# Ledger of designs, part 3: designed miniproteins, single chains, continued (5)

Each design is a single chain, and the fold is of that chain. pLDDT is the mean over its residues in the fold that is shown.

## One batch from the design tools (miniprotein)

Design m16072
Fold by ESMFold2-Fast:
Structure m16072 (fold): chain A 96 residues (1-96)
Amino acid sequence: SEARKKALIDELLKIADQLLKIDPNNPIAQESAKLIREFARLVEDPSSSISKIIGVILRIIGLLIDAELDPSTPKEVIELLKRAIKIGVELLKLRE
């Protein structure tokens, strides 16, 4: 569904904004917001390769691991990263 795809992309962009609001000076939050925005852009572009899109998801998973290992990273950032990954997987399954 095109409407479902748009709703999921809009949710990803809101997650990126929320990451920066929760901890604007945290490098994990900053890089996560950047990668989530790049993922949204790539998914909206039909010329983007599936491999390139998967590469961005893998980088976000790496940041989730970094966040889990960093006691200074708020739990809210970790939960938003988990949600972004789940949405990213759903968006990939909607791609023809």
Scores: mean pLDDT 87

Design m16073
Fold by ESMFold2-Fast:
Structure m16073 (fold): chain A 74 residues (1-74)
Amino acid sequence: SHMEELLAQLRAAGERLLELMREKNVPEEEIERVRRGIETWLAELESITDPAEAERAARTFLALIEHEMEELKK
């Protein structure tokens, strides 16, 4: 389903961010906080019943994850 695809994309991006944080030696406390944030976003995305709203939310969350990954690469 479209929702399953969006959830999979967000989950994959989240895992990439968490792995990059570990590689950059970010403190475990901060990594745990980010992990919980991603889990919250996944739950929120899954609760959206309108496909257009779900697409917009997923794009926003993915953009935030990409921004954090780019900041970590500096």
Scores: mean pLDDT 86

Design m16074
Fold by ESMFold2-Fast:
Structure m16074 (fold): chain A 66 residues (1-66)
Amino acid sequence: VSDKEAAEEFKKLLAEGYSISEAVRELAKKYGLSEKEVTTKLVRAGFQGHISREEALDLMELLQKF
């Protein structure tokens, strides 16, 4: 899955009321990736403008916990 595709699914989960951590867990389960791998893809998508700045910063903080 591309960083952009992961970002689109992530935004859908946030729109459904999932928290950032919950959305990362759901995407990790869906794609068969680790939470760290999903968070890394979403951070890259954030730098490319596919995710809001606020969400990208929260994802960077989450990535530091791995």
Scores: mean pLDDT 81

Design m16075
Fold by ESMFold2-Fast:
Structure m16075 (fold): chain A 95 residues (1-95)
Amino acid sequence: MKETLERLLELGKKYIRGEASEEEIQEMQELEAQITEEYHKLASTVSDEQLQQIQDEIRAELPRLEEPKSVEEALEQLEKMVEAVERAYERLKEL
């Protein structure tokens, strides 16, 4: 998971800067699909209470997700989202 998220972050940064190739955009979409599938599989194995607790912890760490007004803000939001997803995945896996 960590390597997948690190690669997604790298590709996402290129995409936000408008520097991503068509192949890199496709790779990013494939990685997002893989992360989503793995998250859903883990989420289905935990109780609703445990899932809610993890989601509440993530929301507390991610202040207002307003539309970014600059490339810099978009990059900072992407980094925070990727870190939050990684922490959620590790917590779900340890349950």
Scores: mean pLDDT 74

Design m16076
Fold by ESMFold2-Fast:
Structure m16076 (fold): chain A 81 residues (1-81)
Amino acid sequence: SLEEIEELKKEIEELIEEMEKETDPQRIAELVKRIVELARKLQELAKKEGREEEVTKYLSEMEKRVLAIMRKKNVPLPPTT
């Protein structure tokens, strides 16, 4: 549902905000893993709801924010698959 899409977006943004406040590299890495899991769930739900293009664009912007925080915090960037 659209409500679940908005809920997942909110949860992702809350985790990104938590990353900005966190100083422990291990904890930041755990937050990134959780964000990736939520992003996958959001993509699956968006495909079901016909909103794949919108969500892909949204997740691209969120990825940029995550990578910027990781660089600032000197945390290793996630591997490019």
Scores: mean pLDDT 80

Design m16077
Fold by ESMFold2-Fast:
Structure m16077 (fold): chain A 84 residues (1-84)
Amino acid sequence: MPTEELKKRLIEETAKNLEKEVKMDDFVEEFLRYLDELEERGLISPETARTYREELEKHKNDPKKVAELLLKLAEGADAATIRK
């Protein structure tokens, strides 16, 4: 379906950009800072924030997984959805 194809394309393009043009460590640190801000503002639950931090630490050297996590966060995915 169009939405699913667009999501896959965006993840792949973002992953390539992270690998070639952006330092992964810098991006992961910004992502973690963003999670802290969302939790502080009450926009995500502490459980969701913790799950995203754990997944980022596990996959910090995987641009595709990091891009996937960013899109899931933008879509409002909860802790259960992320852990699959």
Scores: mean pLDDT 71

Design m16078
Fold by ESMFold2-Fast:
Structure m16078 (fold): chain A 74 residues (1-74)
Amino acid sequence: SENEEDLNKLIETLRKMGELLNEPELAEKLIEEAKKLYELYQNSSEEEVRKYLEEQEETKKILKEMREKIAALK
């Protein structure tokens, strides 16, 4: 399952990022969103997935928090 392998690689990357930032809870939230998007992708059309991503305020907020944490590292 190609999509499952991609999801697992993303999860691994997010966990490593959480360790580097010392923010495992933010990494877990991103992993949960990634799993939710994977399930949506399996059960919905590409257009529905894209619309969901555009409307997902919580995901945008989490990504912003992670970006700010990364930017704070010198």
Scores: mean pLDDT 70

Design m16079
Fold by ESMFold2-Fast:
Structure m16079 (fold): chain A 79 residues (1-79)
Amino acid sequence: MIEKLKEEGLAEPDEEKRKEIMREIFELELREFFETASEEELKEVEEGVERFEDIEGVSESQKEHWEMLKRVLEEYKKK
């Protein structure tokens, strides 16, 4: 599924829609990562998210990526 979404993203002429497709790909890749990750890898991600919350001056795009990472991690832990 991810490969098909990547092809759709590359073929999408509308920048807004392309960004939505890329966001969906990133979210799917994160979900697959968490499903296959070890407890040690998940702990490192949790520590990274907590460190990001203490960091000032990061770019808006970095904040969006960290917010998505945090959301997907929380959803994974709820399951």
Scores: mean pLDDT 70

Design m16080
Fold by ESMFold2-Fast:
Structure m16080 (fold): chain A 70 residues (1-70)
Amino acid sequence: KKEEARRLIDNVIAAGRRMPEENMRLIVESAAKYLLENFSKEEIDELIEYAAKRDPRVAELFREAVEKLT
């Protein structure tokens, strides 16, 4: 479950490196909806920290998306 979410984050980071931020926001928002449906707030915060260690930009977009959707 958490490993699948980490893989999702890794895929978002990989895809995002080659696209404009606006397109990245759409992908991150879709992924954030999945996280909100399947994980607690504490688990989501842990997953955002996982993303921050790999790509701070993607982590910030996840924080914005989670805030917007909650």
Scores: mean pLDDT 79

Design m16081
Fold by ESMFold2-Fast:
Structure m16081 (fold): chain A 74 residues (1-74)
Amino acid sequence: SAELQALADALLQQFAAELKALADAGHSPEEIRARGERLIAEIVARLRAAGVPEDQVAALERMMRAVLDYTIRS
């Protein structure tokens, strides 16, 4: 739905901004990965508990992992 897409976009934007803030503050790639993995797990668990369809949860998880990997490898 448009509402679920807007929520996914907002969550991705907030996730990317938090990782950027950690990088800008001088955190190591290891620290950024640990924080990012924890955030992904928390968001995924919350969305599943809220009854969001599994295909949409999996898609958002893949997008968040891509942002995390890009941030660390850049």
Scores: mean pLDDT 84

Design m16082
Fold by ESMFold2-Fast:
Structure m16082 (fold): chain A 72 residues (1-72)
Amino acid sequence: KVAELIEEAVGKAIEAARKAGDEEKVREVHRLGQQAALAYSQGDEKKALELAAKAAETGGLLDVAEELRKLA
C-alpha cells in the first residue's frame, strides 16, 4: 500500500520533470526516489514518505507531496 504510493508518486514526478524539460529536476527526482526506496527497505516508512514527497514537490506535484507528508 505505502510502497505503491511511493512508486506512483516518484514515477509521476519523473514524468512531470521530463515533460518540463528540466534535466536538473529529473536527476534530483531520481536521486530522491532512490533514497525513498532505500529508506522503505530499511523499515523507515516515515522517512520514505518524506523523501517521496520531496521528489513529488521537485517534479511540480505539490498536491501529491502534501498528501504524502500527511501520511508520514
Scores: mean pLDDT 83

Design m16083
Fold by ESMFold2-Fast:
Structure m16083 (fold): chain A 67 residues (1-67)
Amino acid sequence: SKEKIHVDRALELLEKLGVPQEVIDKLREKTKGKDYLTAEEFIKLMKEVGLSPETARLVLTLLGYKV
């Protein structure tokens, strides 16, 4: 599926999962001016801020995306 991930919804879910505020702040800076990401872009971004691929896949699954 070529579904786009809503940035604000993904970040809200990461906050609820207990991702540290400093990591959320870095993610907001890196996504400034972007409303949507592809699944590939999202996984790459998670890796860049030190989050595991497993955490990225969990977030995508909880948002209803196929991984």
Scores: mean pLDDT 79

Design m16084
Fold by ESMFold2-Fast:
Structure m16084 (fold): chain A 96 residues (1-96)
Amino acid sequence: MTVMASVVEMELESKDGDEEKAKKLGEQLRALAESTGAVISVEVELDPDKGLHIRVVATSKAAAEELAKRLEALAEEMGFVVTKTEIHPEAPVAQK
């Protein structure tokens, strides 16, 4: 029996190349994701050439879609461009 969770992946680019703003956004995105009761894990990575990458595993597709909208709104408020947003089912986990 496979548990179906959904993954949100986002790539965000700074308009001004400010690494400090990118780090601050990354921490705020992490805090927002962790504040929901529907998040299993969150990963935030900063690439100096490509900007900010965030990956969140949510308990359901509906939770993932709502979270993606909230994360995008926060990023736009902070002057970032959302270059990619992807929501997909979590890969099947083999139970032994």
Scores: mean pLDDT 74

Design m16085
Fold by ESMFold2-Fast:
Structure m16085 (fold): chain A 60 residues (1-60)
Amino acid sequence: MSADLRADVDAAVREIERAVVRTVIDRLGEQNTIDRIRRLEKDPKVAERLIKLVREVVAE
């Protein structure tokens, strides 16, 4: 409804996803993190986005 609030929420979600992904990579490594996302995330579109985020976080 409010585009402004939606954009802020989306930015915050992305920051949280990056932090979580970084933490998981630190514990499991890149390969295992991707494997876990593929198995745990029931929505394949969300899984693909998170996997892309893992690649971006690893690449810096």
Scores: mean pLDDT 76

Design m16086
Fold by ESMFold2-Fast:
Structure m16086 (fold): chain A 63 residues (1-63)
Amino acid sequence: VLTEEQAEQITKIVIEQLKKNPNPSEAEKAEFAAQIAKVLGLESLDADASVLQAIDAAAAAKA
């Protein structure tokens, strides 16, 4: 079940990901799926996990 708001959010995430990399790897697909799951209305605890994941990814890319 998707609200129009969630559908728009998901579509935007999909477009941004494909625009950045049209051939995502297995790891990128997993991250993409996690973001979609968050948009589907996961709890506040998931928001914290999302922040940690973003920081970790940024650190890994820079270091």
Scores: mean pLDDT 58

Design m16087
Fold by ESMFold2-Fast:
Structure m16087 (fold): chain A 66 residues (1-66)
Amino acid sequence: SNLEQAKQYIEQGHDNLLNGDLRGAGENFRNASKAYESLGTEEGRQQGERLQRQSDALFDQADNGG
């Protein structure tokens, strides 16, 4: 399901963060955001927006922090 996909992406993103991989984490949280959006629910939209913001912040940090 899209919810199970989102959970897998979130777990991968957290693993990336533990390894210092900001870009990998950003990509996985972006994918999780899309999976939540695909639920077509209000809760999915809200979680998707939160994950997209986290993804954007991680990419910004990676681009500016090296």
Scores: mean pLDDT 86

Design m16088
Fold by ESMFold2-Fast:
Structure m16088 (fold): chain A 58 residues (1-58)
Amino acid sequence: AEHVVSSSATVNGLDTVTLNSGDIVIFVTDSTAYVKTSPTDLSAPVSASSVKGIVSEV
């Protein structure tokens, strides 16, 4: 599912990714997520647990 970032942060996993409020995160497994860094780009896989703390889910 897609989740919206609620606060800017840098997250670590297989690569370091900077997140901005309003960015979209896609969870693909319990341990792995991808961040939509631009309209045409996804991040390298990041730790899902690192991103869960900074995304809003209603």
Scores: mean pLDDT 65

Design m16089
Fold by ESMFold2-Fast:
Structure m16089 (fold): chain A 89 residues (1-89)
Amino acid sequence: SRAEELEKQLLEDVRNFAREMAERLIAAGKSAEEVREQVRTLALDYLESKLRAAQARGEITPEEAERLFERLKPKVEAYVDEIVDELTA
């Protein structure tokens, strides 16, 4: 469905963004804990931005965007943990 395609694309976009941000912060000399905290905030802000863009295009309603954010938030947080653990191992 369109909703499943959007969810998959959002998760892929957010995962790629989180990895790029984590790599930049590590290169800047941030600790693993600082990277985790900052990337979590940045990745969730990015997810909200992408959902707002989808609303602006008429792809989802405001209520659907809120439900998607709440559903995807724990997945995004898990991605951040996975990425930081991988890059700081």
Scores: mean pLDDT 87

Design m16090
Fold by ESMFold2-Fast:
Structure m16090 (fold): chain A 62 residues (1-62)
Amino acid sequence: MKPDWREVIRAFAVMELALIKNSPLSKEEKLKEAERVAQRARDLGMDPEEIDRLLEWFKEEL
């Protein structure tokens, strides 16, 4: 079965957010980088509800 391109985009977004969260950046810098990841996902056509859910997950552990 061919992977859904949306699942690939989501996987990359999750990976990048996890790397940002575990980086030595400040909370403010992490939020800024997370918004860049979210904006790229929006530009690639990822579902807005999934993007919002990822950002909430990211913020919960800051």
Scores: mean pLDDT 78

Design m16091
Fold by ESMFold2-Fast:
Structure m16091 (fold): chain A 71 residues (1-71)
Amino acid sequence: SIEEQVERARKIAEELTKDLPEEKRQYAIDTAEALVRAYARMTKRPLSDEEVEELARIGVEWGLLIYELEK
């Protein structure tokens, strides 16, 4: 399901950001989840594990960038 793919993305994002302050982590995690959810909905197919991992990584990078722009 989409929710299972989003949960996988969340766990990846949590691991990638474990050493960051909570405020920054939340932006990264939320963006990773949103990106995976959006992509799954747009493609209308199950995503591969590799796609989820790559989208989670991209989402983390973009979430951290958004945090820096909005502070």
Scores: mean pLDDT 86

Design m16092
Fold by ESMFold2-Fast:
Structure m16092 (fold): chain A 101 residues (1-101)
Amino acid sequence: SEELANKVLTVFQDAALEIFRIMDEADAPQEVKEEVLRILGAGHIQLTAAKAQNSSHEEILAIFEKTAAKIREIADKHVSQEVAEQIYAVLDRALEKIREL
């Protein structure tokens, strides 16, 4: 439904803002912040397309899981373990919220 799709986009946007806040407060390198923003932007485009196509809950979840995996990979390589764990917590919480919709 359109309402479901809008709730998913809200969860995604809230997670994106929180991840960016975490990286900014941790003084993550500018190139790392830009790479994460590119990944988040691509995920947002894919979720918006999924909404337009009336994609299944499973397909929407798969888009989020792929986006989350890419962000985890960047975090693992480029930020401290403490900061990476904060980002993982945001992604895990967002995934759980989407699963419950």
Scores: mean pLDDT 85

Design m16093
Fold by ESMFold2-Fast:
Structure m16093 (fold): chain A 78 residues (1-78)
Amino acid sequence: SSMKERKIALLEDVLAYFKKLAEEQNDPGADMSARLIGSAIDGLREDVRTPATLMGESIAATFYRRQGRLDDAKIIEE
């Protein structure tokens, strides 16, 4: 669906952010966030929900919420 495609696109944007931060800052927390968001993307494509997929969605939703992008955060949480 178009909403699922938008949710994946929003997750991919946050994944790119944390991957860049992990590479440039050698930040293990950013690397872990990237891995969990990657799990969320894979889970959406495979219709699978695990603790890792839920944590990845939570990280991305929090990222958008902190930027004042409340509608985007809500799309990830749906």
Scores: mean pLDDT 87

Design m16094
Fold by ESMFold2-Fast:
Structure m16094 (fold): chain A 80 residues (1-80)
Amino acid sequence: AVLDEIRRLSFEILRAILNGDYEKAEELMKKYIDLVFKEHPERFDSVIAFIKQLKERYPQFKEVFDKVIDYAKEKKAYLE
């Protein structure tokens, strides 16, 4: 189920962040955004809020989160 994939990706993202694997975290977060936008585009604001919360908790990963937020905003533009 799509919701199960979204939950799995969320856990994998947190694991990558905790391991300091910035490249893996960026890849997984982009996959998460792609999946959510494909199945639930109404969740855009929730996804951005989630990433902003992670950015506040883990400021050392700021550059990765900023790249992912930009990626999400570009995806949103294509839905309008």
Scores: mean pLDDT 78

Design m16095
Fold by ESMFold2-Fast:
Structure m16095 (fold): chain A 72 residues (1-72)
Amino acid sequence: MLEEVAELLEKAADEYNAQGKKDTAARLYLISARLYYKLGDKEKALENFEKAREVGSPEIQAEADKLIEEIK
């Protein structure tokens, strides 16, 4: 189920972030957020886009910012 996949990716992102693998974590947060958005869970999508923005590269931050604006 997509929700389980989104949750798994979010947990994996948290683990990579804890290990200092920020870029990998940011990409996983972004993927998880997109899946939550497709599922209609805008709150979880926003949360994960914000996490991707916080730990990601400028490119990931720009993509996350654009998607956050779309949700709001």
Scores: mean pLDDT 81

Design m16096
Fold by ESMFold2-Fast:
Structure m16096 (fold): chain A 61 residues (1-61)
Amino acid sequence: MTDAELAALPPELRAIAAILQTKGLDKVSDEEIAKFLGISRATARRLRDELVARGVLPRRP
């Protein structure tokens, strides 16, 4: 993922992408994202799915 792709994301998606890049994709749960952003777990999962759809995160094997 490039810096230009990060800059094009909404602020909440950029925050999630930065956390996942720093801590590792498999180390951050939807609940951790929800707590960090102050949103519901369902919303955190939706945002994560959107990052996968945008090609920012790899699909789960």
Scores: mean pLDDT 69

Design m16097
Fold by ESMFold2-Fast:
Structure m16097 (fold): chain A 85 residues (1-85)
Amino acid sequence: MSGSQLTMIGLLYGFRQGLQVLRDQALQQGNEELARQLDELLEEVDKLIEELKNTPDSELSSVIDEVEKRMRELFKRAVEIQDQL
């Protein structure tokens, strides 16, 4: 596994942990709709992690760029959800 691939996977795991904290907060507040939206974001992060793990070195640069873009979009959605908690 390349250093860049490992770094991106690490960032995704960190983001995933943050989403779990927000989901638990939403559930504690009885906000099942926000908890559901956070579960959807968690599933998307898990998909990105698996895509990176299964990416051959020949495609790595393009896949990292795509994953980084999608991670930024998911992060923006997470911030919007956090503002509602």
Scores: mean pLDDT 84

Design m16098
Fold by ESMFold2-Fast:
Structure m16098 (fold): chain A 63 residues (1-63)
Amino acid sequence: SSSEQQALRQIRSLKQVVDMNSDNLDVLEQVRKLLEQLGERVPGVRDAVEEALKYIDEILKKL
């Protein structure tokens, strides 16, 4: 659906923000919250959201 395609683009943009701010705890936590909200609003992208959250959690473990 159109909403799923827009959500996937949003997930890609948020991943770029994570990559640019991988040492910034506040930014990583903010992106994590945005991804959780996106997964609740667009259930069709939940798997992609879960993958992105795991990616962020691995970065957070190294801080």
Scores: mean pLDDT 87

Design m16099
Fold by ESMFold2-Fast:
Structure m16099 (fold): chain A 120 residues (1-120)
Amino acid sequence: SMEELIEELEKLIEELKNAKTPEEALELTKKVIAVLNEMLGIVVDKAYEEKDEEKRKKAMELIKKAQEKLLEMIDIYDEAVIKYREGKLTEEEMKKLTEEFIKLAKEVVEIAKEAMKILE
């Protein structure tokens, strides 16, 4: 359910904040992206079932905005993986990328919640 995915995401974000190694941070980042993709999938399915055209259009615009933020998160992940493989991912860069990533994750969740309220 959406509620269970939000709870899982909150736990993953807390684990990500406490990650001690780049390897741990990258694995947690990958899991966050997977949960957000699953959450957006639920919202997309509900939007396609919506018979009110205005509600569907508003929900789809929010979904598009959330998808754009998720693509930014994937770009952050890809950059972190490249830097890690090159031995250039410092603790300070990891912390900065993690903070930016968590901010975007929270924004995606809030947009998904707004879309779900429209589709009630």
Scores: mean pLDDT 89

Design m16100
Fold by ESMFold2-Fast:
Structure m16100 (fold): chain A 96 residues (1-96)
Amino acid sequence: MTVEEDKRLVKPNEKLREILKEAGIEKDTVTLSELMLAVLQYAVKHGLIDRSPERRGWLDLRGTKLGEIFGADRIDIRDLSKLYEAVKKEVEEVEE
């Protein structure tokens, strides 16, 4: 990854585009930063942030659309790099 990879345009898969639409973004290509913010907003809106003292700062994705998209039951958002890598695997980079 380069220091400007967060500014690079990516093409989300169809399921991630539904997440973007809920955040009010209807573009075919977005930055990784915009996509990560949309995913976090979706998680807040749908109550997917684990509120337990033991797992505070984890996303509980079990049985959710995000869990299906990322193939994961939980993602630790205290380290945003883990969410970034999960999102990056579900997008196609737009090469010039």
Scores: mean pLDDT 72

Design m16101
Fold by ESMFold2-Fast:
Structure m16101 (fold): chain A 85 residues (1-85)
Amino acid sequence: MAEELRKEGRELFDKAVELYKQGKWDEAARYLEEALVKFGEAGDSRGVNAGLFLAFSLIVQAELEGNTDAAEKLREAVRKALEKL
């Protein structure tokens, strides 16, 4: 189960990155939230930490590109995910 949940988390995170590149910020944020929750459900602290690091990297990229709305939505997704863990 844990390996399956970790794999689901990675797939959801990859989908979030893809949606971010397409300008679908609301969907990207939702998938990012789901990815972090799946890593948490896997009970894999390393997966949660890796997911958070990747999430913050994406937020930083959005800010550097001047996509403030995207960065805010991604930060909100991280906050919501942490509330569910």
Scores: mean pLDDT 80

Design m16102
Fold by ESMFold2-Fast:
Structure m16102 (fold): chain A 74 residues (1-74)
Amino acid sequence: SEKEETLERLRKLALEKEKLPEEIVEKLLALLLDSTNGDLQAFLAAYEEAKAAGVKFPEEVEKFAKVIKELLKE
């Protein structure tokens, strides 16, 4: 499925390119699924809105959001 394929690409990039720990990647993927039902665009929009409002995210969350942003560029 398209959703499964996109989530697997996100997992692979987070692990291999950004070198995030597997446990952190799984936790962030679970958060993505729980909060936006796997909608990368909605997750990124919420992240950027929170950041604009002054929320400071852990480096792992910033790296995960960076991977999502890269995947959404066409």
Scores: mean pLDDT 83

Design m16103
Fold by ESMFold2-Fast:
Parts: structure tokens; sequence; C-alpha cells
Structure m16103 (fold): chain A 61 residues (1-61)
């Protein structure tokens, strides 16, 4: 379902953002790819909120 796909994408986003093995460039690339896919399922406001939260987790980027 769409809800399962959204949950999987959010989990992928969080896993990438919090993975100490990934470089900042790898984290940014994964973030961008997940956000593009989330934009197919969520409103612009919801996408913006998730992107803002993800950027807060990547404060060192």
Amino acid sequence: SADEQIEALINELLAAALDPRLSEAEKRARLAAVMERLSQYLSPDEVAAIEAAARALLADS
C-alpha cells in the first residue's frame, strides 16, 4: 500500500541520516532520492516538514 511505501521511505531516510558509516555527500544523495519519491505520495507541506526534520538531523552537512 501507499502507507507501507511511505513508512519504508521514512525509515530509509532516518537510517541514512543517522548512519555514522555514510559520508555527508552519501547522506545528502540518499536524502534527495527519498524526498523525490516521497513527493509522489505526500502533499508539498508534508514533504517540506519531513525535509526540514531531516536537515535538522544533518546539522553538520
Scores: mean pLDDT 79

Design m16104
Fold by ESMFold2-Fast:
Formats: C-alpha cells, structure tokens, sequence
Structure m16104 (fold): chain A 98 residues (1-98)
C-alpha cells in the first residue's frame, strides 16, 4: 500500500470522501511526475501529500479512530523521507547546471 493510499483510506474512514478524492488526485500527479522524471512536480505533490496526511491524522484522532490516525502519520513519515530525497535531487540537478 502506497503512502497516498494509506492517507486516502484514513480520510474515507473519518467520513471525508472529498478529502479522499483530493488525496487520490495528488497521488495521480505524483505518479505522472515520476514517469516524466519531473522531480520538481514530484516534490510539490509530496509536500501536498504531507499536509493532507497531517489534516487526516488530526481528524481521525479527534474522532477516536487511533488506528487511522496512526496510518496517516505513518504515511506522512514516508512522504517526509521522500521530500528530503526529492529536495536533494532537485538541488543536485541545479548545481550540475544540467
């Protein structure tokens, strides 16, 4: 299960179908960016995913859905690591003057 799938599942369980659909749209943009080698767009989608994961985790916690809050937080941690890797890749590209 991808990080975005974890966030979307948690969003559905807290009763926010529109938020779950927004997460899936971000996931689609992330996948398209990776297929095109567009690291800047992949980084942007990753940052959006992190913010959505934070929102979903807090909403799940407020509803007493601890398992889904943890699922969203686990997904956020994955995306934070990916954000660091994409930031390094974008910086390396710019430094290489390519």
Amino acid sequence: MTAFEKIAEAAEKVGDTELAERIREVSKRYDEALQKGDMESALEATREGIELAKEVAERAKQKGLEDYSKLAEDARNILERERQRFEAAVAAYKQGQA
Scores: mean pLDDT 84

Design m16105
Fold by ESMFold2-Fast:
Structure m16105 (fold): chain A 99 residues (1-99)
Amino acid sequence: SALAELEQVIADTEGDPELRARIVELLRGLSPETQEVLLRGSREGNVQARSPAEEEALRRAEEFLQRIVLLQAEANYRAGRMTEAELEAVRAAVEEELR
């Protein structure tokens, strides 16, 4: 399934076990259509919607990717690699992208 292949991609690419677990939890909450769009994007880079239904899946995939950006920023902040102001800037950028 697309879910199993995406979980494997995350296992192979994310070295932080806490961050990996949170990403997998979010991934499992996505629709099968959104998971398929994400898997295609992981293999092909850029993904274009093939139908109006896939446009919705693509939007949900973009929301998921922005949430991963925020989770990575929060992990960096906890590790002392990012300031509170830098974290706030990432949050503002994510909110703008999800409009």
Scores: mean pLDDT 80

Design m16106
Fold by ESMFold2-Fast:
Structure m16106 (fold): chain A 113 residues (1-113)
Amino acid sequence: MLPEIDRSLSPFERRIQEIKAAIEEMKKALEDPSLSVEEQKTRLLTIADNIIDILESFAEMYKNEELRKLVEEIRRLKDEIAAATSKEDLQKIGDRLIEVANKAIEILKKISE
């Protein structure tokens, strides 16, 4: 039994907040000197999967081709993360993933209008 407490937030606002949180988690993981390369990879792959799940849901619901293209780009970035062997490589891939996530936020804002 769920209380109706969240009815004041649109599904777009909630998902935009989730993507923004994912970007901040990614930045923290990339800047954490205590994390190994494998630990950074695991966190980035998990974050990428979460963003894909959000964007695929909206791309299907709104038939949005731009979101579908961003999902395809994130899937390619996941392959690059899996192949990365250094923190420097992960930082460069992470920066590109953050750019794609920010583009997704702008598209979601446009759809919510």
Scores: mean pLDDT 83

